# Designed miniproteins, single chains, continued (2): the designs that were tried, part 104

Each design is a single chain, and the fold is of that chain. pLDDT is the mean over its residues in the fold that is shown.

## One batch from the design tools (miniprotein)

Design m7610
Fold by ESMFold2-Fast:
Structure m7610 (fold): chain A 97 residues (1-97)
Amino acid sequence: DLVTVKITVVLSGEDLEELEEQRRKAAEFGARLMETAEKLGLQVISLELSVDEKTGKVILTIEVRGTKSQVEEFVKEAKKLAKEIGADEVKIEEVKE
């Protein structure tokens, strides 16, 4: 009855200053995802933010668990928010254990 989903969002920066701005955007996005998860009653399993200076990527990964309807609503909001911040990539995976 419970579904686990992993969402990965990637933002790109060409230099260190742009990469810092993308990191700030990713952190704000992560905070909004946490707020959305709380409002929907989802369990947050993990939230990870990493910066790869060599490739110029900021990567935010969130893993959430809940009912199918809660997870579907979360995914819709996450896609909308990712588009609003200008994410380069959005990957959504169902986690099976």
Scores: mean pLDDT 86

Design m7611
Fold by ESMFold2-Fast:
Structure m7611 (fold): chain A 95 residues (1-95)
Amino acid sequence: DAETRALLEQGLALVRAALAAAERGDIFGVEVELGMLRIVRGVAKLIGDERAARVLDEVIRLVEEGLRAMRRGDYDRAIELLREAIALVERELAR
């Protein structure tokens, strides 16, 4: 649980950084944070933390959808999706 919590707290920090980048219109900033999220997910899978890996897979999917929205010029949708990703991690950390 301590390791799961640390991975999810790292994921939360990265999604918050991605949201801040999206609010500035910084597509490259979101791409960087997405890359870091994939590394954290890789660590979760390597150590066999199925719960952290599952949550991070959902977070990554939302960030990827947000990045696609930004590339279409739909920044409001991107911000909405990134806030959904934050809420998902916060809810898992409250369990």
Scores: mean pLDDT 91

Design m7612
Fold by ESMFold2-Fast:
Structure m7612 (fold): chain A 87 residues (1-87)
Amino acid sequence: PIVSHNTSVSTMMSMMNVTTVMNSTVVSGINSTSMVNTGTSNVMYGNNVNNYNMINNSMMSNYMSSNYINTHSISSIPVIVNINYSS
């Protein structure tokens, strides 16, 4: 189980396309606010991220499944336009 957690964190950091340090901050933030808005919108975590650029469109789908905080914060930047683009 410890190895699994370590791998999970490392994977998320590696997935980051621009700033890996920001990924660590987001993970830290979510741990700080473990149970606030267990739904779809988590404003507390979003404030920790507070980034104008998209972290990673591909990662966003993964983050939504794991955190969903970044997706809602970044969703404000119509990221969905690219995450669901037609090839």
Scores: mean pLDDT 38

Design m7613
Fold by ESMFold2-Fast:
Structure m7613 (fold): chain A 100 residues (1-100)
Amino acid sequence: SIEELIDEIIELVKKKESLSKEQVEAILELLEKMRSLTDDPEDLAILDELIKSIENKESLSKEEAVKILRAIKVIVSRMSKEQQEALMPYLEKLYELIKK
């Protein structure tokens, strides 16, 4: 499931010291795709704040990345199955980038 994949990504992030620029860019792409799929004003406000917090960063601490991924998981859990399916390629890309 998509929530299980997010949990696996979080566990991989916990084993790192920080995320690289390429990994941060993949999180930004995921957040921007989530923003395009939702019309909920509260979720949009959270996504805008998350995007703003990382858009100019070349790296993220594991603590910051885990917080962001946990927020992503909460929003994703409220999304429709069709919206979750649209996010799957973005999460799979992020998983492969973090796994290496």
Scores: mean pLDDT 89

Design m7614
Fold by ESMFold2-Fast:
Structure m7614 (fold): chain A 79 residues (1-79)
Amino acid sequence: SKEAIIAALEERRAAYIARFPEAAEELERVFGILKEGIEADDPEAAARRVRELLDTVEDPEVARAMEGLAVYGYTLWAS
C-alpha cells in the first residue's frame, strides 16, 4: 500500500538523518518529493525532481545520502 511505502521511507529518512545530520534538510526535501510522487502515482516526475535537486548539491556525502534514500524509495515503489 502507499501508506506502507511512505512509512518505510519515513523510517529510512530518520535513520539517514541520525547518521548524517548535516544532510537533514536535503533528506527531508527528497522525502517530500518521493511522498508527493507516491500519493500522485507519478514516479517519473518524482525521479526527475530528485535528479534536479541532486544537481544543486556540492557535498558528495550529502548527495550520497540523498541518492540512497531516493533509490530505497524507488525499490519499494517498484515492488
Scores: mean pLDDT 84

Design m7615
Fold by ESMFold2-Fast:
Structure m7615 (fold): chain A 85 residues (1-85)
Amino acid sequence: LDDIKKQGQEFVDTLKKYLEQLKSKYPELQPLIDERMKQIDEILDKLLQAKTEEEAQQYLNQLLSLGYQSVMDILDGIQKIGQKK
């Protein structure tokens, strides 16, 4: 249980560091990045409050999926900015 929670926290810490760098580089994407960071924090909070390994693993899987989709959406946003400029 604690290992799953630690894995989730470390994933979020790494992802947030990356998202903050992207937010600085692409200010047009700040609203999207801020919204995704909020969603990530909500799932992480649920993960950290999980009382069983099964529940924690479900939230970790949701967190990884959301993180992946967030990165893909941001990359799509970057591509669209490039096409307009």
Scores: mean pLDDT 81

Design m7616
Fold by ESMFold2-Fast:
Structure m7616 (fold): chain A 109 residues (1-109)
Amino acid sequence: MDKLELAEKYLRAGYLLAEIGLFEAAEFELEQALRLYEEVGDPNAKEKYLEGLVYIGMQQIKRALGLLEVTKEKLQEALDLYRELLSVEEDEEVRKRLQEHIKEVEALL
């Protein structure tokens, strides 16, 4: 997996975690996406990160209004994506955080 593909997977993980109400985990995954997009020289890295943070804010508001729909399908999609991320992530501190986030997703099943 190249760094751009890995950045795209972290970005998707951030959005999925926001949709299932794991906002702190979502922000962490967006921070990993930002780091990887900056490493590959993507000029839109910070804009992608800001858009992700705005999306988290929207999902927080949806939760407060009782509009946040957490489905078993979204939880499974998040777990499948995390298994892919954990298989390719080389940073041990990041790997530890991914394992913690997997447990948080599993707790919602």
Scores: mean pLDDT 89

Design m7617
Fold by ESMFold2-Fast:
Structure m7617 (fold): chain A 74 residues (1-74)
Amino acid sequence: MTKEENLKAVDIVSEAMRKAYEEALKAGSPEEARKVIDEYREQAIKRAKELGIDDTELARSAAEVVKRYVEEKL
């Protein structure tokens, strides 16, 4: 995996997670919020793979860092 590919994966996952949180806040119920977050997360991982990112573990790590950051702020 190149540095360029790694940065693209991180950007894709980070933006998707940010959008997921924004949309989850607009959801009418906690169940709908979780569904929205799950859908954005799945799409981000799929998108990274479609762009030829060999190691999706880096994209997953970026998502975990974002999640941890949000949990720390609570």
Scores: mean pLDDT 62

Design m7618
Fold by ESMFold2-Fast:
Structure m7618 (fold): chain A 55 residues (1-55)
Amino acid sequence: GPAVQKVLDSIQKLKPLVGQDVADKALDAAKQGGKKGGPQQAYLEGVKTVSEGLG
């Protein structure tokens, strides 16, 4: 839905800061999270993946 798409668009905008690999993993995680728990889960899974990719 539109709310999940906004989460995905936000992760795409982070790509120059976090790099292609981390951004692509975060997009996949957010998309899968969105299928399970909607936009809130998409956001949480995306943020988690970005945080882990930077660590």
Scores: mean pLDDT 82

Design m7619
Fold by ESMFold2-Fast:
Structure m7619 (fold): chain A 81 residues (1-81)
Amino acid sequence: SPKEELIELLEEVVRLAQEGRIDEALELLREILELMKKNNFPQGLINAVEQTIREVEATTDPAAAARLLRTSAQLLIKELR
């Protein structure tokens, strides 16, 4: 299902962020955003992903970026379950 696929992709975002692979995690999160829009996910969840992308793009601290990506992805996984 689109929900199960989205959870799997979000778990990969968490993993990439934990490995410090911030650019790859951010790119995957952008792909997740497009999948959410295409599948008409709730606007609140779409807004949360867009906000996370903006905050990660605005930070120059890789540790802060990793924490933002990990925390946001984990919260989204909980909302989708």
Scores: mean pLDDT 89

Design m7620
Fold by ESMFold2-Fast:
Structure m7620 (fold): chain A 74 residues (1-74)
Amino acid sequence: SAKKIDEIIDLQNLAIQAVNNGDSQRAQRYINKLRDLSTKYDSIDPSIAFMAMMAVSKVRKFAAEKGVKLDLPG
């Protein structure tokens, strides 16, 4: 749904802002929310799940470029 796409975009933007501020803990919290959305929607709406996964990937790449350390998935 459009509302879930907006939620993913908002979480991505908040995570990027946290990375820019050097706040690894806050960035990780937003990444965890995006990963939860990806997992939850994998069987319900694969397009939403894919968008959430891509948002996680973009934030992780940006964090690496900024030297901000994020937890690896267990």
Scores: mean pLDDT 85

Design m7621
Fold by ESMFold2-Fast:
Formats: C-alpha cells, sequence, structure tokens
Structure m7621 (fold): chain A 79 residues (1-79)
C-alpha cells in the first residue's frame, strides 16, 4: 500500500542517517563491510516485522533498529 511504502521510505532514510552517524563516531570499531552487513540485516528484519505487524509505525521500527544497532556495537566492543 501507499502507506506501507511511505513508512518503509521513512524508516530506510532514518536508518541510513543513523548508520552514517555511527560509522563516523565509531570508525575505529565499525568497518565499511560491517556497517553494510548490519544495515542489510536491520532492513531484512524491518521488512519481516512490517509484514507480520502492519500496524507498527516507522518510529517504532526505527526504535527497534536503533536498539539492535546499540547491542551489535556492544558485541563488537566486547571482542
Amino acid sequence: SAEQEAKWAAFEARLDELMAEYRARHSDLLSDEEVERIRAALLTLARQLMAAHPDMSADQLFALAESLLRLELEAVRAE
């Protein structure tokens, strides 16, 4: 639907901004390859969540993605 497409576009744009910010702030921890891997994984998960939970807002999807990104960064730091 148009609403689902708009929601996806809003989510993807915000995720791209967040990933760029994290890459810039944590360039010592995150390689370009790791940023691309994490982004692809978050986009895949978000698509699955939107299909299963069409009532979920773009803000809710972004909040989940940001939480998962923080956990992934903590895992990288622990290595």
Scores: mean pLDDT 81

Design m7622
Fold by ESMFold2-Fast:
Structure m7622 (fold): chain A 67 residues (1-67)
Amino acid sequence: AEKLALVRAKTPEEGKKASELAKKKYGVERVGGLLNVSEEEAKEYARLAERESGDEVLVFNEKGEQI
């Protein structure tokens, strides 16, 4: 299965930087950005994406740290 990531950020620039970091550190193939959402909302989006795709979806903050 593919590894996918969702990055939580306040700005598109912040999200792009965190996305590159997640790809380098965790071998994530695709990254989606979530702007101005809570940690709980980001995790819920990940749960829905995992259910629909069957892929593992990881959630990261703006620092590229897994939450």
Scores: mean pLDDT 72

Design m7623
Fold by ESMFold2-Fast:
Structure m7623 (fold): chain A 65 residues (1-65)
Amino acid sequence: MSEETQKSLEKLADVLMEERPELSREEAIELILEWIRRARENDDLEAIERYNELVEKVLAREKEE
């Protein structure tokens, strides 16, 4: 896994864990990877939307500091 991909996954996992505090960081990363896999293999629009929502939240937080 590239360094850039790893950092992106960690940021997405942090956002997901705030919404789902029962998830460990490892579980959050695995869930995000499952959404990416489903989006790629099945053109799963719901998985794509969930992933994009996390990306938007990360970007919004970076803007808000």
Scores: mean pLDDT 75

Design m7624
Fold by ESMFold2-Fast:
Structure m7624 (fold): chain A 71 residues (1-71)
Amino acid sequence: MISPEKIAEAVKGKGPSATSDKATQTALEQGANREGSASTGNGASIGKSSGLDEKETGELAARSGLRAGGK
């Protein structure tokens, strides 16, 4: 379930532009997708460029596998 504050922000246009009922539907979908995407993306971009930290490199490799399969 999604918290009321998160729904309110989505409807107010923090995600998509809220001008109609369709925008509300899209905002709810965006909110739900954001939860799933955060765990997959948060660690993939930051280690690639510098890649000096082994922890970042290992995490990025694991995230890449999840991203490819999770598409």
Scores: mean pLDDT 46

Design m7625
Fold by ESMFold2-Fast:
Structure m7625 (fold): chain A 80 residues (1-80)
Amino acid sequence: SELEKRIEELEKLTPEEILWRANVDLVDAVAAGVPQEKLDELARLTAELFRLYQDPNATREEILEVYRRYVEVLLEIRRS
């Protein structure tokens, strides 16, 4: 599974690396001409990741959960 493979890769990353990967994916989606509604979803999830990254009480697991949702949106975009 693409989603499972992505999550396995994320489990090896730091929170900072997870945030960088999400930002790269968002930039790539903009460059690829993804529909605005999907860009809005990705931007919202990226903002949530940034909020969690800045929160001293946030866990790596909470960050991974939001990034899982982000990857699911990316996979939907690729299938559409």
Scores: mean pLDDT 78

Design m7626
Fold by ESMFold2-Fast:
Structure m7626 (fold): chain A 59 residues (1-59)
Amino acid sequence: MGILEEHNKTKEDVEAVVEGDNEHTYQVIFKDGSVYTFELPEGMTAKQAVEFFKKSLEA
């Protein structure tokens, strides 16, 4: 299941998606101030994950 659905969030609740504190993490920031940090698969950069997540919000 997607993280948005687990917390009763929608894509409209997402404020920003940013790079984490290392090259293999990224953060999803919600409008309510909650922040979730995720680890990326090996070989994927945080920038690529941010782009991927933003793309999924468009679709």
Scores: mean pLDDT 68

Design m7627
Fold by ESMFold2-Fast:
Structure m7627 (fold): chain A 92 residues (1-92)
Amino acid sequence: MEEEAEKAREEGDEELKKRIMKRIEEERERIRKKYPGKLSETEASGIAVIAAVLGREVAERIAEILQTKKPEEAEREAEKLIKEKLEEIKKE
């Protein structure tokens, strides 16, 4: 393999990082627009990371739980959903 292939790998790693960061920001903006004034900046950021890593469906369910349930119940249900999805991903 030539020197050009080594440079391509380094560029690929940087590109992957940029893609992940961009996806998190896009998901954060989408969540903020979908739930205006309903979620804190911290909640929106957390849900955006969940959407980027675990998928939009899980993130949207967590956002709905946070809006419809009492804080203690919402936190417990959100943690359960995250754990269940992580176990599914680990099995794959």
Scores: mean pLDDT 71

Design m7628
Fold by ESMFold2-Fast:
Structure m7628 (fold): chain A 92 residues (1-92)
Amino acid sequence: FDRTIAALERALRLAEEAGLETLARVLRRALEIVKEVKEKGELTPEDKLELEEAIGLLGIAIAIARKEGAPEEVLAAAREALDALDEFLRSH
């Protein structure tokens, strides 16, 4: 949990600082879902579907941000967050 949350928080901060609104919204949603799962201590089938949707949307948002000329640091942080979410989902 803490590693995934930290990766999402870092990516969100960098996206917000860069003015990448769409990427920031998707990262914020993923962070919300992970925090809810941590708070209740259980990953339900419904949570898995929400995380799968967030992972898909994050991939799309990263592609859009790249086309918009986002800094490589922001794109790298967003990919780290995406990888952390994917690993989290696979390990649960």
Scores: mean pLDDT 83

Design m7629
Fold by ESMFold2-Fast:
Structure m7629 (fold): chain A 68 residues (1-68)
Amino acid sequence: SELTELVLRKTMLELRATGEIVDAELRARLSTDPAERRAYLARAERIRGEMAERVEELDRQIQALLRS
């Protein structure tokens, strides 16, 4: 169903984004260069923000289907 497809899309998006955030945070922890640490932390925050926006859009679509 369309609802199942949207829920799966949301779950896959969250899983992929979480993996990328964890990778960036781990790279920041392992970096000895302060500039590299800041760059990886900035990357994690950017991915977190992009994920939040895309999740919100998918949630709007899911809610629209549930109301119809």
Scores: mean pLDDT 89

Design m7630
Fold by ESMFold2-Fast:
Structure m7630 (fold): chain A 57 residues (1-57)
Amino acid sequence: SVLERLVKHDTGLSDEQIEEILALPDLESAAEFISRLTGLSRRQARGAAEALRQGQL
């Protein structure tokens, strides 16, 4: 999706890492994973998680 591609570009996450994030059960788990992996703040990581999940919907 376009949102997935944009998040990948902004965060530097690999396709495999994005798949792991999307496999997580909820938005908070996804945001925590992104924050730990990229060093983004919890708020920024949550925004990225929301964008990725919107692209899946």
Scores: mean pLDDT 73

Design m7631
Fold by ESMFold2-Fast:
Structure m7631 (fold): chain A 79 residues (1-79)
Amino acid sequence: SMAREEELKERALVVALAVYRRAEAELDPEQLEEARRILERELAEVLGMTLEELRELARGTDPEELEARARAIYAEERA
């Protein structure tokens, strides 16, 4: 289903935005570089997106709304 694929992409994008925002705020330089490499690869493979495009989206996104949406997704994926 195209609707299901779009839903999964939207969820992946929300998670990617939240991860990027937290990484910039909380990680040390070595952890940031590792996280950047992983995120860059995953963005290209899953969303067909560059890290620079994600950064631009992050600048236009409300941080509280983003965190609330990410927390909802994480709660659904808890073991």
Scores: mean pLDDT 71

Design m7632
Fold by ESMFold2-Fast:
Structure m7632 (fold): chain A 61 residues (1-61)
Amino acid sequence: SQAEKDREESVKFLEKKKEEADKKLESTNDLKERQRIVAEMVAEVLRHIGELIDRRLKEEK
């Protein structure tokens, strides 16, 4: 089902973004920079979820 595919893609996207954020966090000890990295990761994850919701709603015509 499309729902299963969307879930699988979301899990992969989350894992990829977390791995990218973790690598960036390992390279810096600046608290403000670390907060920015986490905020950017969260914003990208939320954007991805929003796009999936929008696609699902458009397909339920």
Scores: mean pLDDT 78

Design m7633
Fold by ESMFold2-Fast:
Structure m7633 (fold): chain A 60 residues (1-60)
Amino acid sequence: MRIELGTSQGLWSATAEIDGVVGSGSGETEDQAREAGIAAARESLARVPEQIARALEAGL
C-alpha cells in the first residue's frame, strides 16, 4: 500500500493506493486524512470485479 500526504488551507489530504486502486480523503489531522484515504481506496477496490482486482494485484 502506498500513501501520500499533503496539506492545503489547514486541512490534511491523503491519497492511498491499494493494489493499483487509488482513493483520496481529507481531514483536520494527518491521521484523519490517512484513514479517509485508505477507506476510499478500499471502497473503490471493493467495487472492482474480482477478476480485475486479481489482474491489478498481479501488476498487469
Scores: mean pLDDT 73

Design m7634
Fold by ESMFold2-Fast:
Structure m7634 (fold): chain A 58 residues (1-58)
Amino acid sequence: MEEERRRRIRELADKALELFEKHKGQGYTLEQIAKELGVSEGELMDALVEYRRIEAEE
């Protein structure tokens, strides 16, 4: 369902942002964060783009 996809994207983006913050200064890249979350870099990038779109609507 669309809501499930939207929620999954938001959760993925939030977790990625938390990991970036936790590893701030350790040189973590988008690819590294994606690997730790078990997704592709492209999937993570798409989720971050969609997350910002959702954020703008809320």
Scores: mean pLDDT 74

Design m7635
Fold by ESMFold2-Fast:
Structure m7635 (fold): chain A 88 residues (1-88)
Amino acid sequence: LEPLSEELAKAASEKLLELLKEAKRLVDEAESKLSDPEEKRRLRARVIGLVIRAMGDTLEAKSEEEIKEIVEETLREIRELVEEVLRE
């Protein structure tokens, strides 16, 4: 059980790092198109919240497939949030 938990923790760490890199890229791109400092702060706060939720979800994950789904779902939500903010 312990060795398997370590493998899942490694997979989670690697996928969460990929999530953080892509989330930063999406936020940086969106902020370059926004002029209002308050909208930039709000976007950053919301994206941080989504990333924290993903981190929590991956700690409860039972498989590498579940971790991948959590990360992909979170990235989808971040992209939708960015599109929503840029539409306003």
Scores: mean pLDDT 80

Design m7636
Fold by ESMFold2-Fast:
Structure m7636 (fold): chain A 64 residues (1-64)
Amino acid sequence: SSMREKILSITKETFRRVADVVGAGLEGLQRARTESERQRILARIDDEIDRIRDDYSDRLNRVL
Protein backbone atom coordinates (compact mmCIF):
# COMPACT_ATOMS: atom_id res chain seq x y z
CA SER A 1 0.00 0.00 0.00
CA SER A 2 1.00 3.66 -0.26
CA MET A 3 1.44 3.82 3.51
CA ARG A 4 3.79 0.82 3.61
CA GLU A 5 5.91 2.26 0.79
CA LYS A 6 6.15 5.61 2.60
CA ILE A 7 7.14 3.92 5.88
CA LEU A 8 9.86 1.90 4.12
CA SER A 9 11.23 4.98 2.33
CA ILE A 10 11.28 7.09 5.51
CA THR A 11 12.96 4.27 7.45
CA LYS A 12 15.68 3.69 4.83
CA GLU A 13 16.37 7.44 4.57
CA THR A 14 16.62 7.64 8.38
CA PHE A 15 19.18 4.80 8.47
CA ARG A 16 21.27 6.56 5.80
CA ARG A 17 21.21 9.82 7.80
CA VAL A 18 22.33 8.01 10.96
CA ALA A 19 25.15 6.27 9.06
CA ASP A 20 26.34 9.65 7.70
CA VAL A 21 26.36 11.23 11.18
CA VAL A 22 28.24 8.28 12.69
CA GLY A 23 30.76 8.25 9.83
CA ALA A 24 31.53 11.95 10.21
CA GLY A 25 31.71 11.53 13.99
CA LEU A 26 34.20 8.68 13.72
CA GLU A 27 36.46 10.90 11.61
CA GLY A 28 36.34 13.50 14.40
CA LEU A 29 37.07 10.88 17.06
CA GLN A 30 40.18 9.74 15.17
CA ARG A 31 41.49 13.34 15.32
CA ALA A 32 40.60 13.92 18.99
CA ARG A 33 43.62 14.20 21.30
CA THR A 34 41.91 14.35 24.71
CA GLU A 35 39.13 12.52 26.52
CA SER A 36 37.22 15.83 26.78
CA GLU A 37 37.33 16.23 22.99
CA ARG A 38 36.09 12.66 22.53
CA GLN A 39 33.20 13.21 24.98
CA ARG A 40 32.16 16.42 23.19
CA ILE A 41 32.18 14.66 19.80
CA LEU A 42 30.14 11.77 21.22
CA ALA A 43 27.64 14.25 22.70
CA ARG A 44 27.27 15.95 19.28
CA ILE A 45 26.68 12.58 17.60
CA ASP A 46 24.07 11.72 20.24
CA ASP A 47 22.31 15.08 19.73
CA GLU A 48 22.25 14.65 15.93
CA ILE A 49 20.87 11.11 16.23
CA ASP A 50 18.18 12.35 18.64
CA ARG A 51 17.17 15.01 16.09
CA ILE A 52 17.04 12.38 13.34
CA ARG A 53 14.89 10.16 15.57
CA ASP A 54 12.51 13.09 16.27
CA ASP A 55 12.25 13.77 12.53
CA TYR A 56 11.59 10.07 11.93
CA SER A 57 8.72 10.02 14.47
CA ASP A 58 7.25 13.22 13.03
CA ARG A 59 7.39 11.91 9.44
CA LEU A 60 5.79 8.59 10.45
CA ASN A 61 2.98 10.44 12.26
CA ARG A 62 2.33 12.47 9.09
CA VAL A 63 1.73 9.33 6.97
CA LEU A 64 -1.04 8.16 9.31
Scores: mean pLDDT 87

Design m7637
Fold by ESMFold2-Fast:
Structure m7637 (fold): chain A 70 residues (1-70)
Amino acid sequence: SLEEELAPLDFEQLKGVLAFLALGSNAVVPPPEEYENREQILADLERIREDLGEEAFRAGLATAIAMVSA
């Protein structure tokens, strides 16, 4: 699950991952400051995943994780 894969990231890193993936997606997401918990971010990441498709989502996710983990 995305929750298990992204468990090493803190809340601010998870917001960064969402912001990066949202730039390449048609999914409408609220601004980062409107998120109150990880569950809301994970739900919107699943919506972005559905919009982008698995291949594009996985490529973007790998890049975003590398960026927020540096």
Scores: mean pLDDT 85

Design m7638
Fold by ESMFold2-Fast:
Structure m7638 (fold): chain A 98 residues (1-98)
Amino acid sequence: VPKRGTPLTPASQRATRRELERLEEVVAELAELAASGDAAKTTGAALRLIGLMLDLEAMGDLEGLRRLAELLAEEAEKMEGVARRLLEELARIARELV
């Protein structure tokens, strides 16, 4: 719901739309990092993704959250046990925010 006490700049709105347009790239990058075993970079990417989910939830973008959950679930099927669990958990969080 709009809480328009502080008006969003066009730059803030474009940032959210750029994230939506890059959902496939963001998810693919996270999956590649998780598969590589680079825990530090994977954790950083996962935290950025959670931030994106919270931004989408705050804006009421349920379609973006659903798409993100679907992409995460699809990439999880291709991953190792720990990496798969991480992506599945992120997909579940995105679905629960809907």
Scores: mean pLDDT 73

Design m7639
Fold by ESMFold2-Fast:
Structure m7639 (fold): chain A 74 residues (1-74)
Amino acid sequence: MALPDDFTPEQVETLNRIIADAIARGESVEETARRLHEVLGISKPTAKRIYRSVLASKEAGREAARRIAEEERE
């Protein structure tokens, strides 16, 4: 998805950790973007885009599960 290709493996691990923690805590997009900016030095717009992309993926997963339940019933 829309991740910068110049991220080091350690930065990717840190990014995933921060996002996973934020989702588990129900953190706002703004608060998560601020933390990503402070820790990884990425711009706030980029951080917001990354977080929204992850949230959209979770939403798509819920929608897919709902569709499978409908097909299972039919």
Scores: mean pLDDT 69

Design m7640
Fold by ESMFold2-Fast:
Structure m7640 (fold): chain A 55 residues (1-55)
Amino acid sequence: SKVVSSMVGAVLRLIGDALDAGRDVSKKEVEDAMYKAALRSGLSEEEAKKLVESW
């Protein structure tokens, strides 16, 4: 789905940025990136939280 593709893309970009910076990615950063991607895909705040928790 568009939402899943956006979330995966956001996580991959986060990992790439962290590799370029020579640092690890935290669980919270992954969850925040997924949440923001879901919101950008048109989900409500409640729906985005639910989706991030269910992956």
Scores: mean pLDDT 80

Design m7641
Fold by ESMFold2-Fast:
Structure m7641 (fold): chain A 89 residues (1-89)
Amino acid sequence: LKELLDELKKIAEDYLEGKITPEEAQKRSREIVEEMRKKYPELIDEAEKTYQETLAELLARGVGPTVAELIARQKAIEKFKELVKKLEE
């Protein structure tokens, strides 16, 4: 898992440094995400579920889409980190 996350970070850094095109960054990122989904489907599913449930709840409460997406994304990241920590223990 850490190795796949490190590869995603490297793709982002290479893109920001202008070493790869947006199309190359998107393709490589999709390949890593697909590998993560195959090896750790439960982690991805739980993070996606947390994002969707949080987003739906916030939108239902009248929170604006931009703010709702930011909060939902943060909650999904926190959930993913929690699951990764449990996997590393």
Scores: mean pLDDT 74

Design m7642
Fold by ESMFold2-Fast:
Structure m7642 (fold): chain A 71 residues (1-71)
Amino acid sequence: SSSALEEERKKVQEWVANSLRAMGYILDAELLMKKGGKKEDVREKAELAIRYAKESENQSLIEKAEKLLKE
């Protein structure tokens, strides 16, 4: 069994990775909107952003990604 410190470190690394994925998909959706991309493509990126934001339990990222779906 891992030490409590090692388990906590792994948990934080997972949260960071999911937060970065969410931010990346938010950026992709924003860039697609700026370029006049298809609404379907923007929606797909926004839905992926919501998924990873929820996995990271980051309420600010969840709210930002949900606003993209209302665009």
Scores: mean pLDDT 84

Design m7643
Fold by ESMFold2-Fast:
Structure m7643 (fold): chain A 69 residues (1-69)
Amino acid sequence: IEPSPRVKEVSERTKLDPKQSSRLTAASILGASMPREEALPVLREAASTTGDPAVAEEYLLELLEEAHR
């Protein structure tokens, strides 16, 4: 999934390292393949492993919205 310019801007603001960014991207792709109710716990768990769970969750929710649009 190609992130929107808005999602890229959020990612840059949070200064996510390459490992965190890669993990969040993988979680967003997985979430796009699942129903939203099943995807949410997986995405929230991925966000909780980052240094800023709230920002990471926002990033993942934007990607999920894009994927299910």
Scores: mean pLDDT 64

Design m7644
Fold by ESMFold2-Fast:
Structure m7644 (fold): chain A 60 residues (1-60)
Amino acid sequence: SSIETHVALAKKYGDFDTAARLEELAKSNTPEAQQERKKLILDFGLKQGHAASKAHKAKG
């Protein structure tokens, strides 16, 4: 599922704090937990997008 995918990606990129928080939030279906999961996924995606862009420019 999408949550398991984002947890795996966070672990792959060494963001174990985000991975652990996503796993904890995945245990809860409250609206608050859903909002925090969405925020963490967006924040993680932005950080990794920036890192990937920097790596791509360094290679190219």
Scores: mean pLDDT 71

Design m7645
Fold by ESMFold2-Fast:
Structure m7645 (fold): chain A 65 residues (1-65)
Amino acid sequence: SALGEEAMRAVEELAKRTGIIKSVRLEGDTIFVEIEEETIDSAVVELHIATLGVTAGLKVEIHYV
């Protein structure tokens, strides 16, 4: 959906700003995000990703790598 594409772009922008997101992909109604294992304040990034997903009506799956 268009909202899903906008949510993906927002997460990609967050990735560029924070440097701790390794990958983002959209599959069906779910956003998959990989966050680097050694992070400072990764919980804040997770909260932002979750908020973007909820706003777009998407499920969010976050994995640490």
Scores: mean pLDDT 76

Design m7646
Fold by ESMFold2-Fast:
Structure m7646 (fold): chain A 80 residues (1-80)
Amino acid sequence: MEKEEALKKIEELLKRAEELKERVASDPTLVRHVNGAIQTLKTAKETLKTSSDEAELEWARKVIKTTDGMIKAIEARAEA
C-alpha cells in the first residue's frame, strides 16, 4: 500500500468512525471504543504526513487493518 493510498484509507475510516460515534452515542462503552479508534487513526495520519520512514509506513498500514476490524465489530454491536 502506497503512502497516498494509506492516507485516503485513513480518511475513509475516520469519516466512518465519526458517523458510527453518532450512532452509538447512547452507549458509553461503544463511544470509548470509537474514540480510541479515531485517536489511533489521527496519530497514523500525522505519522504518514511527516514520515519518509518505511518502518512508520508499515506501522500505519497495520493500524489501518486493526482499526478497520474494530470499526466493523462496533458496527455489528450497534445493529444488535
Scores: mean pLDDT 80

